# Designed miniproteins, single chains, part 110

Each design is a single chain, and the fold is of that chain. pLDDT is the mean over its residues in the fold that is shown.

## One batch from the design tools (miniprotein)

Design m3842
Fold by ESMFold2-Fast:
Structure m3842 (fold): chain A 79 residues (1-79)
Amino acid sequence: ISEETIEKTKERIVEEISKLPGVGEELAEKIREKLEDPNANVVSLVELMRELGLSDEVVDEAADIVLKTIKEAMKEEIK
């Protein structure tokens, strides 16, 4: 996967998560910062969201967004 595809995937994840109930711009920025960590994955992102006090329903929806966005980015790369 290209570095450009990774950066665009992170941006799409942050945009979609920021639309979820209870997630404002401040929480979206913290999530963006976590995604800048090269060791960040779905599990570490879920842990961050729980630590920030988001509901289990919002956390589950955010995890689904991450997985779906990564899957779509992978399909774009395999042309």
Scores: mean pLDDT 73

Design m3843
Fold by ESMFold2-Fast:
Structure m3843 (fold): chain A 87 residues (1-87)
Amino acid sequence: SAFEETVEELLELLEEAAEHLEEQGDLKGARGIRTLAELIREALERRDYRAVVTYAQLAAHEARNNPKIPEELQERLEELARRLAEL
C-alpha cells in the first residue's frame, strides 16, 4: 500500500539520520532515532496505523531539533511524516 511504502521510506531515512548522528559522535541521538524507528516497525506489524503516524511525527520532530542531521534529510523526514498523516 502507499501507506506501507511511505513508512518503509521513512524508516530508511531514519537509519540514515542515525548513521549521521553516530558519525558526529551523538550516540544518544542515534539511539533515540533507532528506538522510534523500532516503535514504528512494531506499530506497523500490529496494524496500529495511528501509532505509526504518531511515532513518525515524533521521529521527524527529534530529527528537526538535532542540528547534526543534514537539513535536506530533516526536510525529507518531515515531508514523509506529514504524508503519512494525510493517508
Scores: mean pLDDT 89

Design m3844
Fold by ESMFold2-Fast:
Structure m3844 (fold): chain A 64 residues (1-64)
Amino acid sequence: SELEKLIKERKELSVDDTPENLAKRQEITKKDLELVKKIRAEMKSREEQLAFWEKVREITEKLK
């Protein structure tokens, strides 16, 4: 999924605190926010919202 790819990329960029790495991390964060906005706009029910956040949590835990 696209969300999973963004989470992985953001984690990889946390290796060093270079200015270039920080800029790339901010770009990924902006893409993540736009993707979340689109998903939220298409959600019709609380069940869909809960499923989305559960998925995000699972991906985050898997990448730790």
Scores: mean pLDDT 70

Design m3845
Fold by ESMFold2-Fast:
Structure m3845 (fold): chain A 75 residues (1-75)
Amino acid sequence: MSLREQAERYFEEGLRAFEAGDYETALRHLDKAGTLYVILGDREGLKRVLTEAARVYEAMGDHEKAARLLEEAKK
């Protein structure tokens, strides 16, 4: 499996965990996807990860962390 395929798989697993209400598992998978997108130099992939991680933090009630991630996603 390529690094890109692995990043995409972790991203999808993170989204599924978020839909299931498993926020800790969602953040763990999104973090792995983000690390791989950084290694790949894929800014669009990283932006998607940061945006979805912010949504997870908002659902957890951590609005400050969510706002920080959204600001990072704009860069």
Scores: mean pLDDT 88

Design m3846
Fold by ESMFold2-Fast:
Structure m3846 (fold): chain A 94 residues (1-94)
Amino acid sequence: EEEAKKYKDEAIKYLEEAVELLRQHPSMAEAARHFEKALEIVKKGGEPGEAYQHIAEGVRYAREHASPETVQRIEELVAKAVEALDKYVKLKAK
């Protein structure tokens, strides 16, 4: 389904941007690893719930350890990724 692929690609794009942003900060390696696991799951068409859990853990770590500016940017990227992933999951559930 072309529509489902579009949203999957958007989710991947925003998760990759979140990983790249966090990799600029060595102290954020654990948060980056969680988003990398979510990316791997989404790319392989794995269980969406596991991807959502890793996204949530990455955001939690960033909120506890990152600067407020980095947290804001990560939350913006995650919101876009989750919106796209939600649309992808709904289309695949049909």
Scores: mean pLDDT 84

Design m3847
Fold by ESMFold2-Fast:
Parts: C-alpha cells; sequence; structure tokens
Structure m3847 (fold): chain A 85 residues (1-85)
C-alpha cells in the first residue's frame, strides 16, 4: 500500500468516526486519535517535514483542549515527535 493510500485510509476512518461523534468532546478525541495515527505513520516512514507539521498541530490541539486527560496524552505525543526531529 502506498503512503498516500495509508493516509487516505486514516482520513476516511477518522471522517466516519467524526460523523458518528455526538458531542464536541467525542469529536475532539477523534481528531486527536487521527493526528496521533498521522504522527506514528510519519515516524515509521521517516518523513521529517510531515512529522514536524503533525507535531505542531498536536501541540496546538493540546494547548486548546479543555480535557485534562486528553491534554496530557497529547503533550506526551508531542514530546515523542520532538525526540524524532
Amino acid sequence: MSVQERRDALLADATARYEKARTPEEQERVIAEYLVQELDLAKELGDRDWLRSVTETLRTLARSSRDPELREELERRVKEGEREL
């Protein structure tokens, strides 16, 4: 499977889950899980530009999140991305 096909599959799954989410909190978690999957894929493939972009997006989401547990998880994922850069 190509990188683009893997990315398209992640986005399609996230889109379907987002549409099923009933609350803003559920929607935020779907977005967060999608970005973490993008981070893991960027790390696996060694795509430094993509890894940097996703890490910064996760940092922004962590800063804006009102869920303390989600914020802590996102901050851990940001640190993982920073260590790979």
Scores: mean pLDDT 83

Design m3848
Fold by ESMFold2-Fast:
Order: structure tokens, then sequence, then C-alpha cells
Structure m3848 (fold): chain A 87 residues (1-87)
């Protein structure tokens, strides 16, 4: 059974959290590619950062340090692009 979208992350198993975090890495990489290509607005990049933060929380709750590191790097790159676009 798949958990509903509004289910608290803390109620999910580590395996479900890792699965969510892995999806998050793929989604964040595609968003970053679009942002680097100049296809995203400031608002879209801000929303993307919030999405990546949720996936990072899932990775942290799963105890998967590699997924946390990957998502932190993606968040940092998105924040850098956001700051550059605000100038």
Amino acid sequence: MEPPPDTPLESLSPEELRRIARVGVRVAEEILKSAKAGKLSVEEIEQAIEVVRVFKEAAELAGDEELVEKLERLEKELRKLLEEKKK
C-alpha cells in the first residue's frame, strides 16, 4: 500500500523513506537542469528548493547519509542559482 501524500514522514518505514528520497534526487536533478538552462522563474526555483528540502528530510529520517549528501548538494546548487537570478 502506498501512503497518502499528507502522511507524516515520521510514520513511514526507513525503506519507504529511502524510496521517496531516491525519487527526490531524480526530480531535483531534472529541476536543476531546467534552472541552469534559465527555464525556471524565481518562484519556481523557490518552490523546487522547498520540494528538495522535503526529500532531504525523508533521507535524514531514513538514516541514509549518501542520499542526504546528494540532496544537500542539489539544494545548495538551486539556492546558488536563485541568488544569481535575484541580482
Scores: mean pLDDT 79

Design m3849
Fold by ESMFold2-Fast:
Structure m3849 (fold): chain A 63 residues (1-63)
Amino acid sequence: GPEAERYAERAENAAKAAADLGDEEGAKQSQEYAKLAREHARNGEPAEKAREYMEKAGEAAGG
C-alpha cells in the first residue's frame, strides 16, 4: 500500500545518502534494508515491517 511504498522510498534515500558520502559499508547495509522494505511494499506485506526496514536503513546510513 501507499504507506509501505513511502517507507521503501525513505529507506532507498538513506542508502543513496550513505553512498554519496562515500560510506561504502554503510551504503551496502542500508541498500540491503532498502531492498527488503521495497520487497515488503511490493508483496502487500504489513506497512509496519517496511517501516522497521526503513529505520534500519537509516541507522546503517549513519543516522
Scores: mean pLDDT 79

Design m3850
Fold by ESMFold2-Fast:
Structure m3850 (fold): chain A 70 residues (1-70)
Amino acid sequence: SGRGVLRETLDLEKGDHTLNLELPAGTYRVTVVNVETGEIIVDKTVAGGKQTISFTAPKSGRYLLTVTEA
């Protein structure tokens, strides 16, 4: 396992954000990492289907979103 499904750079403002994901059947790991600091602000395992992940960015900046098969 560990096959990448999504990898995207996000420009986020400090504050609250919501990710909406539609994934095939399976189990996935979702991470959001500040590319400048290496801080992991999201690290979740989710099932396939429609998923909503709410989180707070502590700093404005560039973040890396990855979704991989778990």
Scores: mean pLDDT 86

Design m3851
Fold by ESMFold2-Fast:
Structure m3851 (fold): chain A 55 residues (1-55)
Amino acid sequence: SMEERIRDIEEHRRRALAFLDRLEAQGKITPDQAAAGRAAVEETHRRLIEGERAA
């Protein structure tokens, strides 16, 4: 269902953001790289949610 796909999209966003937070905390990426990564995750999430709602 659309509701299940939206939940999966939201779970993916949550996990991706948590992963970026861990990489930044471990010093594996810079704060600028973490900010760019978070922006990319949010843009991907926005497009996926809009795609589901447009169907």
Scores: mean pLDDT 85

Design m3852
Fold by ESMFold2-Fast:
Structure m3852 (fold): chain A 60 residues (1-60)
Amino acid sequence: SKEELIQALIEFAKWAKENLTPQQQQDFAFKASEAHREAVERNDYELGLKKIEEIKKEML
């Protein structure tokens, strides 16, 4: 749902502040915003959630 995507973005932002440099935070914030934008445009919030999880995995 839209609410689940928003919550995932909030949790991601919290995690990033604790684990990433300011430059990495900007880069991943951009990727997360693109995932959100695409999910809204396609009305596919599951796609947005999947992309957020993929971004998190890329940082490990």
Scores: mean pLDDT 76

Design m3853
Fold by ESMFold2-Fast:
Order: C-alpha cells, then sequence, then structure tokens
Structure m3853 (fold): chain A 88 residues (1-88)
C-alpha cells in the first residue's frame, strides 16, 4: 500500500536526519581538537540509537571529508550564534 510506503519513507527520513546529526556532532568534536578515538568514545555515550560499527563509519566519513564537514559545522555554529543574539 502507498500508505505503508509513506510510513517507510518517513522512518528513513528520520534515520537520515539522526545520522546527519551524528555526523555534525563528530565534526564539531573534531573541530574542537578531539582525536578520532576521543570523538568515537563521546559519540558512543551521546548517540545510543547507533551501533558502534555505525558510529565508526560516521567518524570515518567525517575524516574522509574533513574540510567540508568542519566548514559545515563552522557555518552552523555561526548561524546558531546569530539566532541566540536575535533572541536577546
Amino acid sequence: SKREESIKLSLEAMEKASREAAKIMAARLLLRGESEEETLEKLKKLERHFSEEELEEIVREVLENREEELERVREMEERARELIEEAR
């Protein structure tokens, strides 16, 4: 049924959003000067939704695209700072 397909697509979208959030967290930790090992250990504590293997893959993906992922996090932190200042 198309309804079951819509539910499946919604769940896949939520899983994709969760994975992107984990990648952003990994990039943020690396931007702060954390090592690959320290980043993985912190993600294990924060992201209980993912297996250790999935978290290792996320950290690896961030390291492979390090410059792009770190720049993305820098832009997000600047945007968050602007929103905080607007809320004052």
Scores: mean pLDDT 75

Design m3854
Fold by ESMFold2-Fast:
Structure m3854 (fold): chain A 68 residues (1-68)
Amino acid sequence: SAAEEAFLRTLARASREDPATAAALLERFQGARSLEEYRQVLEEIAADPSAPAALRALARELLATLDA
């Protein structure tokens, strides 16, 4: 799907530009197996004040991608 393609493209770019933040995101995903589960994890990260600012920003960007 277009949303899935945009999601993967955004994640690939993030992995090149900030591999540590991308790795932290993938750790949070762990057992997630569907776009809805990914969305739930991303919403939790975006709302988590203890998460690094870069990780919250990436989560918000990816959420926008999934809703496109």
Scores: mean pLDDT 83

Design m3855
Fold by ESMFold2-Fast:
Structure m3855 (fold): chain A 85 residues (1-85)
Amino acid sequence: MADIEKKKEEILEEARKAGFSEETLEKIRRAIELHYKLLTEGSEEQKAYVQKKLQELEEEHESNPLSDEELVERVLEILEEAVKR
């Protein structure tokens, strides 16, 4: 737990240095927390769903680049949908 919180803070600090808004940083924080929960407590179905959807999002982003805010929003949506399964 402590290790992941430090990793989360490091990612947020990098994003802050990159110029992300506080609103986007909060979404990134939520995405990291949900992803960690799914990796540690999630079912095989939930983990497979996240992997598939993140791969689809990566392919979408490569073909038609999303803004940083849109990318973060899409990742958060995928993780929230995975938790409901």
Scores: mean pLDDT 78

Design m3856
Fold by ESMFold2-Fast:
Structure m3856 (fold): chain A 91 residues (1-91)
Amino acid sequence: MEEAREAAKKAYEALKAGTLAPEELREAMAALARAEATAAKAAGLELPSEEEIEAAAEALREQLIAAGVPEELARAAAEGFREGYLAGIAE
């Protein structure tokens, strides 16, 4: 969805600029993940389990840290992804 792509792009640009607050990143990632989960559900795709979502969130945190993202922002992104994806599946 265009809205989710724009939110992700904006969050990424703010992250690279060092202007993104952890709460803003968490909310942006939650919105993106919820949109992704909702789109996957609407398309009839197999949805991941809560365990798989938590594992994916932890993998995202580790990947971001490995890419040089500050740990605080990496945790916020992973937490947002987990919360947003679970909310999207629940819709």
Scores: mean pLDDT 76

Design m3857
Fold by ESMFold2-Fast:
Structure m3857 (fold): chain A 82 residues (1-82)
Amino acid sequence: MPIKITIPLKDKDGKVKNYTITIEEEEISIEDLIELIKKEHPDVSEESLIALKDAFKLLSNGKEVLSQEELKEIAKKINESV
């Protein structure tokens, strides 16, 4: 079952926006997640994508592949830090 997560990211003009990403996979790698965000939201800045990748790696307890439940938890923590 697909899930939606919402994450605050800077666009290419430096403006912070809440981006909603739909994840259809039951498990997704952090690398594939970043590529999905690039595909669905090409206006996100490269700096924000790098920072997001680092945040997911830090909050994933060293996992490179995340379940839908883990993605929701990490997205919530990222939103709470902004």
Scores: mean pLDDT 81

Design m3858
Fold by ESMFold2-Fast:
Order: C-alpha cells, then sequence, then structure tokens
Structure m3858 (fold): chain A 95 residues (1-95)
C-alpha cells in the first residue's frame, strides 16, 4: 500500500527534522536516502519529500540534504528526477 509507505516516509522525515543528536540525524538521513533510491521513479514520493522539507525548512540545514543527496548519487539505481528533487530541496533550505 503506497499510501502507508508515504505516511511512514513523512514520519521518518519529521523525526529527522526534529533530531538533535548529530550522529542519529546522520543515520536518519542515510535511511531517507535509501528510501528515495528505492522510490526514485515515484513522483508522489519525491513530491512528498519536497513538501515535507518545505514544511520543516527552519529545522533543516543544507548539510542535512547534502548527506541524503550523497546516498542517492552513490546508488546505480538513482534517477535524474530524484537528484533534481534533492537539488530543489537544497534551494528550499537555503531560502
Amino acid sequence: DLKKEIELFKKLLEEFANETDPQRRKVLAISIGRFLVFYSKNKEVLDTFLETVQANKDKLKVEDIEIIRKVVESSPFSTKEALETLDKAIEIVKS
């Protein structure tokens, strides 16, 4: 059920945005990156990622999104769409 997967993904992103421990935050970023690799062709997942980043932009740093981007970029299963989504997320956090 894609709807349940997206709901769990939103919860993971919110946990990440509110995590205060740097090491735990990095582990969550890696988990988010792996999820984005698996769903790299799924527009609903990529849109959910951007919406959740925008909602939490005051709690997120460029460095946080860069860690996620590195995980996605390192995968042979990544897509241009997923990487462009991460580049947009970096722009949101910078603003």
Scores: mean pLDDT 88

Design m3859
Fold by ESMFold2-Fast:
Parts: C-alpha cells; structure tokens; sequence
Structure m3859 (fold): chain A 71 residues (1-71)
C-alpha cells in the first residue's frame, strides 16, 4: 500500500540520518582527542564532520516530510 511504502522510506531515511550523525560525532571525537594533530589534518576532519552533519540533517528532514504524509 501507499502508506506502507512511505513508512518503509521514512525508516530508511531515518536510519541513514542516524548513521551520518554517528559518523559526524566520531570525526568530532577524533578532533577532540587528537589535540596534537596538524592544522591541515584537523581542518580536513572538521570538513568531514560538517559534511556528515549536513547529510544527517538532509536525511532526517526527508524522513520527517514522509512522516507528515502519514496520519
């Protein structure tokens, strides 16, 4: 059914959003614990964390939009 398909898609996006959020948190943790990292290495890890954070937000937003279609 249409409802079942939307529920399955919402769950997939929610899982992806959580996965990217986890990756962002891990990158942030590496930056924090690696305080002796080079400036260039830290900048690269910060960009990765920001990109994963944006992807997490995008997929969570897609999940929420689908959930709004489910009454």
Amino acid sequence: SEKKKLEEEARRYEVLGGAYEGLSRMSRSVIKTGSNMSEDDKARMEKLAEENERLSEEYKRKSEELKKQLE
Scores: mean pLDDT 83

Design m3860
Fold by ESMFold2-Fast:
Structure m3860 (fold): chain A 81 residues (1-81)
Amino acid sequence: SEISEELQRVRDELKPKLQEAESKATNQEELTKLRSQAIQEVLDKNRERLLQALERAPPTSQQSFDQEIDESMARMMLSVS
């Protein structure tokens, strides 16, 4: 689905940033901070696209289970203000 494709793009962009954060962090507190910054940056960049994908694929009784999970995840991500 379109929402799953947009979430995959977010995951693909986030993956190298998280890996870099993990390699640079010297302790758990620094890791948490760097991961949060990476997640926020990627979400801010992709927020409009995720919102548009959700609007184009509204929740219906015909959705696959995987699509429902992806939509739930996207909504949780969009709730971060």
Scores: mean pLDDT 70

Design m3861
Fold by ESMFold2-Fast:
Formats: sequence, C-alpha cells, structure tokens
Structure m3861 (fold): chain A 61 residues (1-61)
Amino acid sequence: HMAEEEAKKWQARYDASLAAGAPPAEVARLVTKTVNSYLKAGKEEEAQKVAEDGAARLAAR
C-alpha cells in the first residue's frame, strides 16, 4: 500500500512538472522517480507507460 501511495505522489509531481513546462533535466528526474516507485509497488505496466511517455516528451524538446 505505501509503495503504491508513493508511486501516485511521484506521478502527480511528474504531471505537475509537465503542466509547468519544467526543464528536460527535471522531467527526466521525475520520470526516473515515478518509474522506480511503480516498479517498487509491483506496477510494471504503469512503470512502462510512464517510461514511454517520458521518453516521447523528452524527445520532443
């Protein structure tokens, strides 16, 4: 439960960084934190989706 709660908090921070137009370095850091949090929570599919979304967004900048 705690690991999934942490993953949701990192997801929210990642989403907020995208809305705020954060620098690529900050976005990359938040992608890493969010992916690792989902993996720790056993949410491999969610981790993969964040990794793919983050990679696509960083490639567009």
Scores: mean pLDDT 81

Design m3862
Fold by ESMFold2-Fast:
Order: structure tokens, then C-alpha cells, then sequence
Structure m3862 (fold): chain A 100 residues (1-100)
């Protein structure tokens, strides 16, 4: 599931394991492109998990992580305007909590 992949990425981020982060980001990207996940009907909980993930990836960025994360982000943007807008709103909320 998308939730299990995100959980695995979060564990790899905590360990600063760049190769494992890349591997699970590629798995996430493949899952989204497979059509098995309806990007137009993601739960708010899943959107919030994705938003937290993109914010947390900023702390471990390499050029390869940035490239894969950007591909996932643009795929969401192209696939669902509704989900993209919800994701951006959730990211802003995560960032505001970090500075408040």
C-alpha cells in the first residue's frame, strides 16, 4: 500500500540511508504510475502523509532524491489538480507547525 511505502521511506529518512530512500521513492513512483492508486480519490490522511514526506525529504536531499521526488510531485500535478491543491495546502500546514 502507499501508506506502507511512505512508512518505509520515513524509516530510511530517520536512518539517513540515501540508497534506501531512493529505492522506496522509486517504488512509490511505480505504484502511482501503475494506476492501482486513484490519485483523484486519495484520503486526506494519505495526502497528509505525502505532504509530511515531501517536507521531511528536504532534510536529506541529494540530487537523485530531488529528481525522483520532483517526478512524483509532477506526476501528481499532471494526474489530479484536486489532489495537487490538497497536497500543497497540507504541506503549508506542516511547514507552519515547524516554525510556530
Amino acid sequence: SITNIIKNINQAISNKDTNTIISFLEELYDLLRSGKVDLNNLSQETIDLLAQLFVDLEDVLTPEIETIASRIYYYIYLSSTKTYEALRKSEIKVLKKKIK
Scores: mean pLDDT 85

Design m3863
Fold by ESMFold2-Fast:
Order: structure tokens, then C-alpha cells, then sequence
Structure m3863 (fold): chain A 98 residues (1-98)
């Protein structure tokens, strides 16, 4: 696996978990900040994936866009779930490159 892709996926996973944790504590502002950080790392990962799997990269970007739209509407739980799905899709795509 490319080190940069693995690092971005790991960072996004930690940030998505942080968003869920802070949301459950009622700290919406910190949850949204963590969620946006996760989205940024996933967009970067999708850009790195695009030359190898353009369809997988497009799917990841669509899931991130849906997550950010849910966050804007206050649906933080759905937003985090979409980011977790994006992380899973990205991990599966990277595993296929081996």
C-alpha cells in the first residue's frame, strides 16, 4: 500500500471516530470540526486513488459530498455514517491495488 494513502485513511478514521464521540457528548461544534477534517483527508485520498481506480475515487467523493450535506442539515450521525462508508470503500479499493 502507498504510505500516504494508508496515513490519510488512518487519520480520517480517527477523525470520524472523534466526530461520533463528540456528537454523543452533545458537542456539535467539535463533532463538525472533526467531520470536516475527516472529509478533507478523504478527498485527498480519493485524489491519490483516481489514477488507479477512477470509479472508486468518484464513489468516495460522492459519499463525502453526501456526508457534508447531512452535516449542513444537522444530521451529524448520518454524516459520520457516510464518512465511515467512504473509508470502507477506499480501503477495499486500496486492497485491490495489491
Amino acid sequence: MERELANLITAAGIQAAAARFHYELGDKETAIEALKSAAGNLYRAADLLAPHDPEGAARVRKLIDEALKYAENGDIEKAVSKLEEAIRVLGEAVDRLL
Scores: mean pLDDT 85

Design m3864
Fold by ESMFold2-Fast:
Structure m3864 (fold): chain A 85 residues (1-85)
Amino acid sequence: GADETAQRAVELAEEALRLAREAVEAAKRGDLEEARRLLLEAEIQLGMAKIELAVAKQLGADVSEAEKAIEEAERALREARRLLE
């Protein structure tokens, strides 16, 4: 249903945030290979979160929580990418 789809988007965005934060920590300790792998996994999870968000919007769900979670994950991913420049 619409609510379950919105909740799925939140869960996927929270996983992307966790992976992005782990990528930041790996980069800080100089493990660039692990950091890049974690960043790729975070990007995949975020992509899936955005697909679920789009579906939830089409179904008329309240997506406010999912949009905030995705924004937080996108911010963390930008920080991780900056460290890997």
Scores: mean pLDDT 90

Design m3865
Fold by ESMFold2-Fast:
Structure m3865 (fold): chain A 60 residues (1-60)
Amino acid sequence: MPALFSQEFFDALYEALKPLPKEVREILLNQIETFLSRLPIPKEAQERFDAVKKELLSLP
């Protein structure tokens, strides 16, 4: 399991995307999701990304 997809990695992703405009955040999250869905990554890593995506999309 690649250390790159640790909880710390996704926490950093959240912090990087949080200050971006809503539309930019949505576009980047959709592109990252599409890219990750094509990679041979563990299901746990995909679930962590899904959690970060939901949090970012729920921000006011």
Scores: mean pLDDT 75

Design m3866
Fold by ESMFold2-Fast:
Structure m3866 (fold): chain A 73 residues (1-73)
Amino acid sequence: MSEEEERKREEERRKFGRDLLRHALEKLKEQVKKDPENEGIRIGYKMFEAVVNNAGKEEMEELDKEFIEYLKK
């Protein structure tokens, strides 16, 4: 294998992973649109979006608090 072929395979793998994460995020977004009053789905979407976007610890902690508050209801 040439170094060029190895780079192409690595790029394809990374693209595939990104496409999977994007697809999952879009599916969650569709669920939110179908049931906008479902707090669990909305919180799940926010948390998954934060993970995909490499959100900071502070943002993740706020989302965790929101989820815990939802579970108390």
Scores: mean pLDDT 72

Design m3867
Fold by ESMFold2-Fast:
Structure m3867 (fold): chain A 65 residues (1-65)
Amino acid sequence: MSLLEEAFERAKKLLEDMEAEIARLEAGEPSAENAAQIAALQAELDRMKKVLEQMEKMLEELKKK
């Protein structure tokens, strides 16, 4: 077990949680505050996807020694 592997699994879980939260906010009462939160979460989701790609690459590099 490594911190990178744990971070990778946690990031995948965070992606799912964030998508669920965005959907919940969209289904809720519309407001300027909700719109701002949705936009912020969407930006974080996009960033997290890129981080996951980098982590996967690093894990593959570690396996190759």
Scores: mean pLDDT 77

Design m3868
Fold by ESMFold2-Fast:
Structure m3868 (fold): chain A 65 residues (1-65)
Amino acid sequence: GKKVSAADALAAASALGASAGGAVIHELRKQLGEELTEDQILAAARASGNEEALAEVEAVVKAAA
């Protein structure tokens, strides 16, 4: 999957007002560090069971890409 920094993803989440998606990314950063992939971010959002977070994360990865 395409690489994305946690900092860039969180900046995109902040710009979009994606608070639920931002929470998912912040938790991934704590577990995996700064270098993430779009697939990891989407998988974490799906694993959260939160449909709002998944939709927000899809918008965030598109903006950060």
Scores: mean pLDDT 81

Design m3869
Fold by ESMFold2-Fast:
Structure m3869 (fold): chain A 67 residues (1-67)
Amino acid sequence: MSEEEREKLLEELVEKSIAALEKYGVDRETARKRLEEVVRENREKPLEEQIEAIDRESVRLVIEAQA
């Protein structure tokens, strides 16, 4: 997989995650900021670890919105 393909896949995953999180009551702006920060923080990590980090943060956002 090229670096370009990887970046595009992660960007698509973030957008899909934001859309899903909004349906669970998470503020769109908050979700975007938190997920973009996670992507930036894990940029040099293996793809699987980047996906796991996005998933983990998404779960935390849902819990916070449901509290």
Scores: mean pLDDT 81

Design m3870
Fold by ESMFold2-Fast:
Parts: structure tokens; sequence; C-alpha cells
Structure m3870 (fold): chain A 82 residues (1-82)
């Protein structure tokens, strides 16, 4: 179900955010750490919007975009522009 997929994606976003925060701390890059936490927050908000609207397909799409942003931030040491 879209809800189950959205929940799994939120868990993935959380794990990636933890990696981004850790990497940011190791590199002294506070921006990477801050944006990693912000992208996790946006993924959680997207799930919440899905719960309120019933549109979990849109929530899944948004959470996938947040995961992509987190991955790019970890790989480059710089988060993409919001």
Amino acid sequence: SDLEEARKLVDEARKLAEEGIEQGKKLGNRKLALFSGSYEGLALISLGVGKVTGDYKFAVEMIKKMIEALRKGIETGEPPKL
C-alpha cells in the first residue's frame, strides 16, 4: 500500500539524515548537518500531509525527492538548493 511505502521511505530518510548529520559533524560542515535534519523533517511533513489528505501517492513522491536530496548531500558534502 502507498501508506506502507511512505512509512518505509520515512525510515530510509531518517537513516540517511543520521548519516548526513554524522558526516557534517566529521567535516565541520554545520550546513550539511542542518539540511540533513531539515530534509528528514520535510519527509515527515509529507507523510503527515498524506494522512490528512489521503493522497499517499503524492506523499511517496515527495519523500523520494527528500531521500534524493539527502543522498546528494552525503555524496557531495553540500546539500542541494531548497
Scores: mean pLDDT 81

Design m3871
Fold by ESMFold2-Fast:
Structure m3871 (fold): chain A 80 residues (1-80)
Amino acid sequence: GLERVRETLERLVAYDPRLAPFAEKILEALGLPDVQQARDVARDAIDEMTRYATERNDPRLVQLIAEVAREVDAVLREKA
């Protein structure tokens, strides 16, 4: 649920505070009434974070972003 997304995002931001704006964008997106709009905004933020992690060659950060993506996907499936 949404609480698990918050917990995973808190771990992500604790690991790399530069990603705080993307965490905020994802949480705001999941509050949107339109599921498709929420999905598109969240996907955009996750894609941007993934590019950042890949550029840095940081496998731990890639793993944390993948955990966020999985939890976000689960919340969006429950809303559909």
Scores: mean pLDDT 85

Design m3872
Fold by ESMFold2-Fast:
Structure m3872 (fold): chain A 85 residues (1-85)
Amino acid sequence: LEELLKEVEELAEGLTDEEILEAVAALARRLGLDVEELLARTREALATGDASLRRHIRYSAAMIKLGLSEEDLERLAELLRELLE
């Protein structure tokens, strides 16, 4: 789990906004969510959001790009929320 967090951190630092949007779209399709709505909100958050929100989005995209299961994504999301506060 600690090694996964390290990989998430390193990947998140290197992600472009385009790659973040791609990862969010992929997750939205898997969960049956409105892809266009989530992409619009993610773009706004990346452009105008505070540092904390942008960081959460980047780390979430990195977890998605690593191809983690939904259970692993939920687990890492909880850990990242605690770390980032």
Scores: mean pLDDT 70

Design m3873
Fold by ESMFold2-Fast:
Structure m3873 (fold): chain A 84 residues (1-84)
Amino acid sequence: SEEEVRRQLEEYLKKHVDEAKAEQLLALYEQGVEAIRAGDEAAFDQVVQQLVQLGLQAYRAGDYNLAGAAFEAVRALAALREAR
């Protein structure tokens, strides 16, 4: 479920990612979920772009846990949209 996926993401972020960065990633994920609910494709694409940029910046900085979480959030959002 959507709520279960969010809970799993929150648990991963608490264990592996800095709190401020975890909050930023989770806020972007929640914006993506709301865009899916609203059928707002432009907002969804913008959130995906922001998550991809966050992941690329994290990867370049050597923060592989944050990079992995950001790309996993993109994958989860895409799967959630398709399952609708």
Scores: mean pLDDT 85

Design m3874
Fold by ESMFold2-Fast:
Structure m3874 (fold): chain A 97 residues (1-97)
Amino acid sequence: MKLTEEQRKKVIEARLETLRNYLKEHPVLTPEEAKALLRDLFDWLLSEADLTPEQYKKVRESIKSDEDLYEKTVELAKKLGLPEFLEIIEHLREQLK
């Protein structure tokens, strides 16, 4: 089902607000919770990148560390023109320690 430009923008804004509200209510995350949220965000951003199933698999298999996950998520957010997610990604990275 194809979303209109307006519907896509609303989905992006809803996702951003949901994550911001979650982090506001949960200012301290366990490393496991931070990894799960970062991976979830990565998977969603990757789904927005119009990759083939084979390209998806290769990108996922290229992630060998938490730093790889962070760097790939930052790159995807920038490439998709969603810099607002960078603040969330940085917050999650700090919780991975």
Scores: mean pLDDT 78

Design m3875
Fold by ESMFold2-Fast:
Structure m3875 (fold): chain A 64 residues (1-64)
Amino acid sequence: MRQAAEEQTTRLVERAREAGASDAEVAEIRRLGQQLVDHLDTPDPQTAARLTGLMIRIIGDSLD
């Protein structure tokens, strides 16, 4: 499970960079992903929602 969560974070970082995400946005994705990994046994839905919202924003910004 931890490995899958870390792998998912890596994929999100790759997709974000491909969509033109800034270094700051990539750092935030990594921070939120690490927070989810650190609390994998008691996942916080708000942390997951924030990560999802950030990805939606990055994709939206790339569409312009």
Scores: mean pLDDT 73

Design m3876
Fold by ESMFold2-Fast:
Structure m3876 (fold): chain A 70 residues (1-70)
Amino acid sequence: SRTEELVERLVKVIEEMAALLEEAGNDEAAEQLRKMAEELKANASKYSEEVAERGLKVAEEDLAALKKEI
């Protein structure tokens, strides 16, 4: 479904943020994000398309901000 595709994209963005934080030496924040990604995958069917789209937009903005600080 479209919601599953959006959640999959959201998980990939969060995993990219986790990898960048791990490279920067922030292992604690990286682990926290990886746990969040696992929970999102497990509960993908429970989210509405609107909630998934909003989550993806926020995560993409957070990733862009993180890339500017590194």
Scores: mean pLDDT 84

Design m3877
Fold by ESMFold2-Fast:
Formats: sequence, C-alpha cells, structure tokens
Structure m3877 (fold): chain A 103 residues (1-103)
Amino acid sequence: MELSASAPQVQVDANGVIELVLVLKVKTASPASFSIEVYIDGKKAEYQASEPTFNSNGVATISVTIKIPKELEGKTVKITVKVTNNDTGEVLTVEQEVYIPPA
C-alpha cells in the first residue's frame, strides 16, 4: 500500500485544547481493516480517526484529529502515524515535525 499525509492543521476545541488535524491518503485493495496508531515524540497520543472514504481508484481518505497535551504548547514535536492494513499485515509510517502554538 501507499500512504501520504497532509500538513497538520492546528485547531482549538471548545475546552481550549489544541488539536492537530491530519488527512491521510491510503492506496490499498482492502479498505475495511485499517488500524491507526499515533505517537508524539515516541509517546502514544490520544486521537480520533474518521471512517475511511474511498474514491474510484481505491484511495482511502482518513481524517485524524490528534489531541495535544498542554505541556507541549510552544514546542516543536514529532508526530508519527502508523497505518496497518489488517488484511495484509503491511505497516506504513509517516512522520512530521510540527510547532504547537500556545492556545
């Protein structure tokens, strides 16, 4: 499979928590069995992933919203996203460095 990620978009939720939104594009033969793991500087992150949306070419679009701990505000962090195809066992990883502005 092939994996790409958008540049992260920074947003603030109703409680003043900083979130990063990434859009993942995954090209694969089977959409129904992805697992996603998110890490910030190697530490497991809290995230929410949308259901995959498939186009006619078998490319899945998945929106991933990553919750940023307040202790990381004002810091540059490394975001690591691992996508596993559960049908094949194939794992792809994307990494991005992002500056977390103060909320």
Scores: mean pLDDT 77

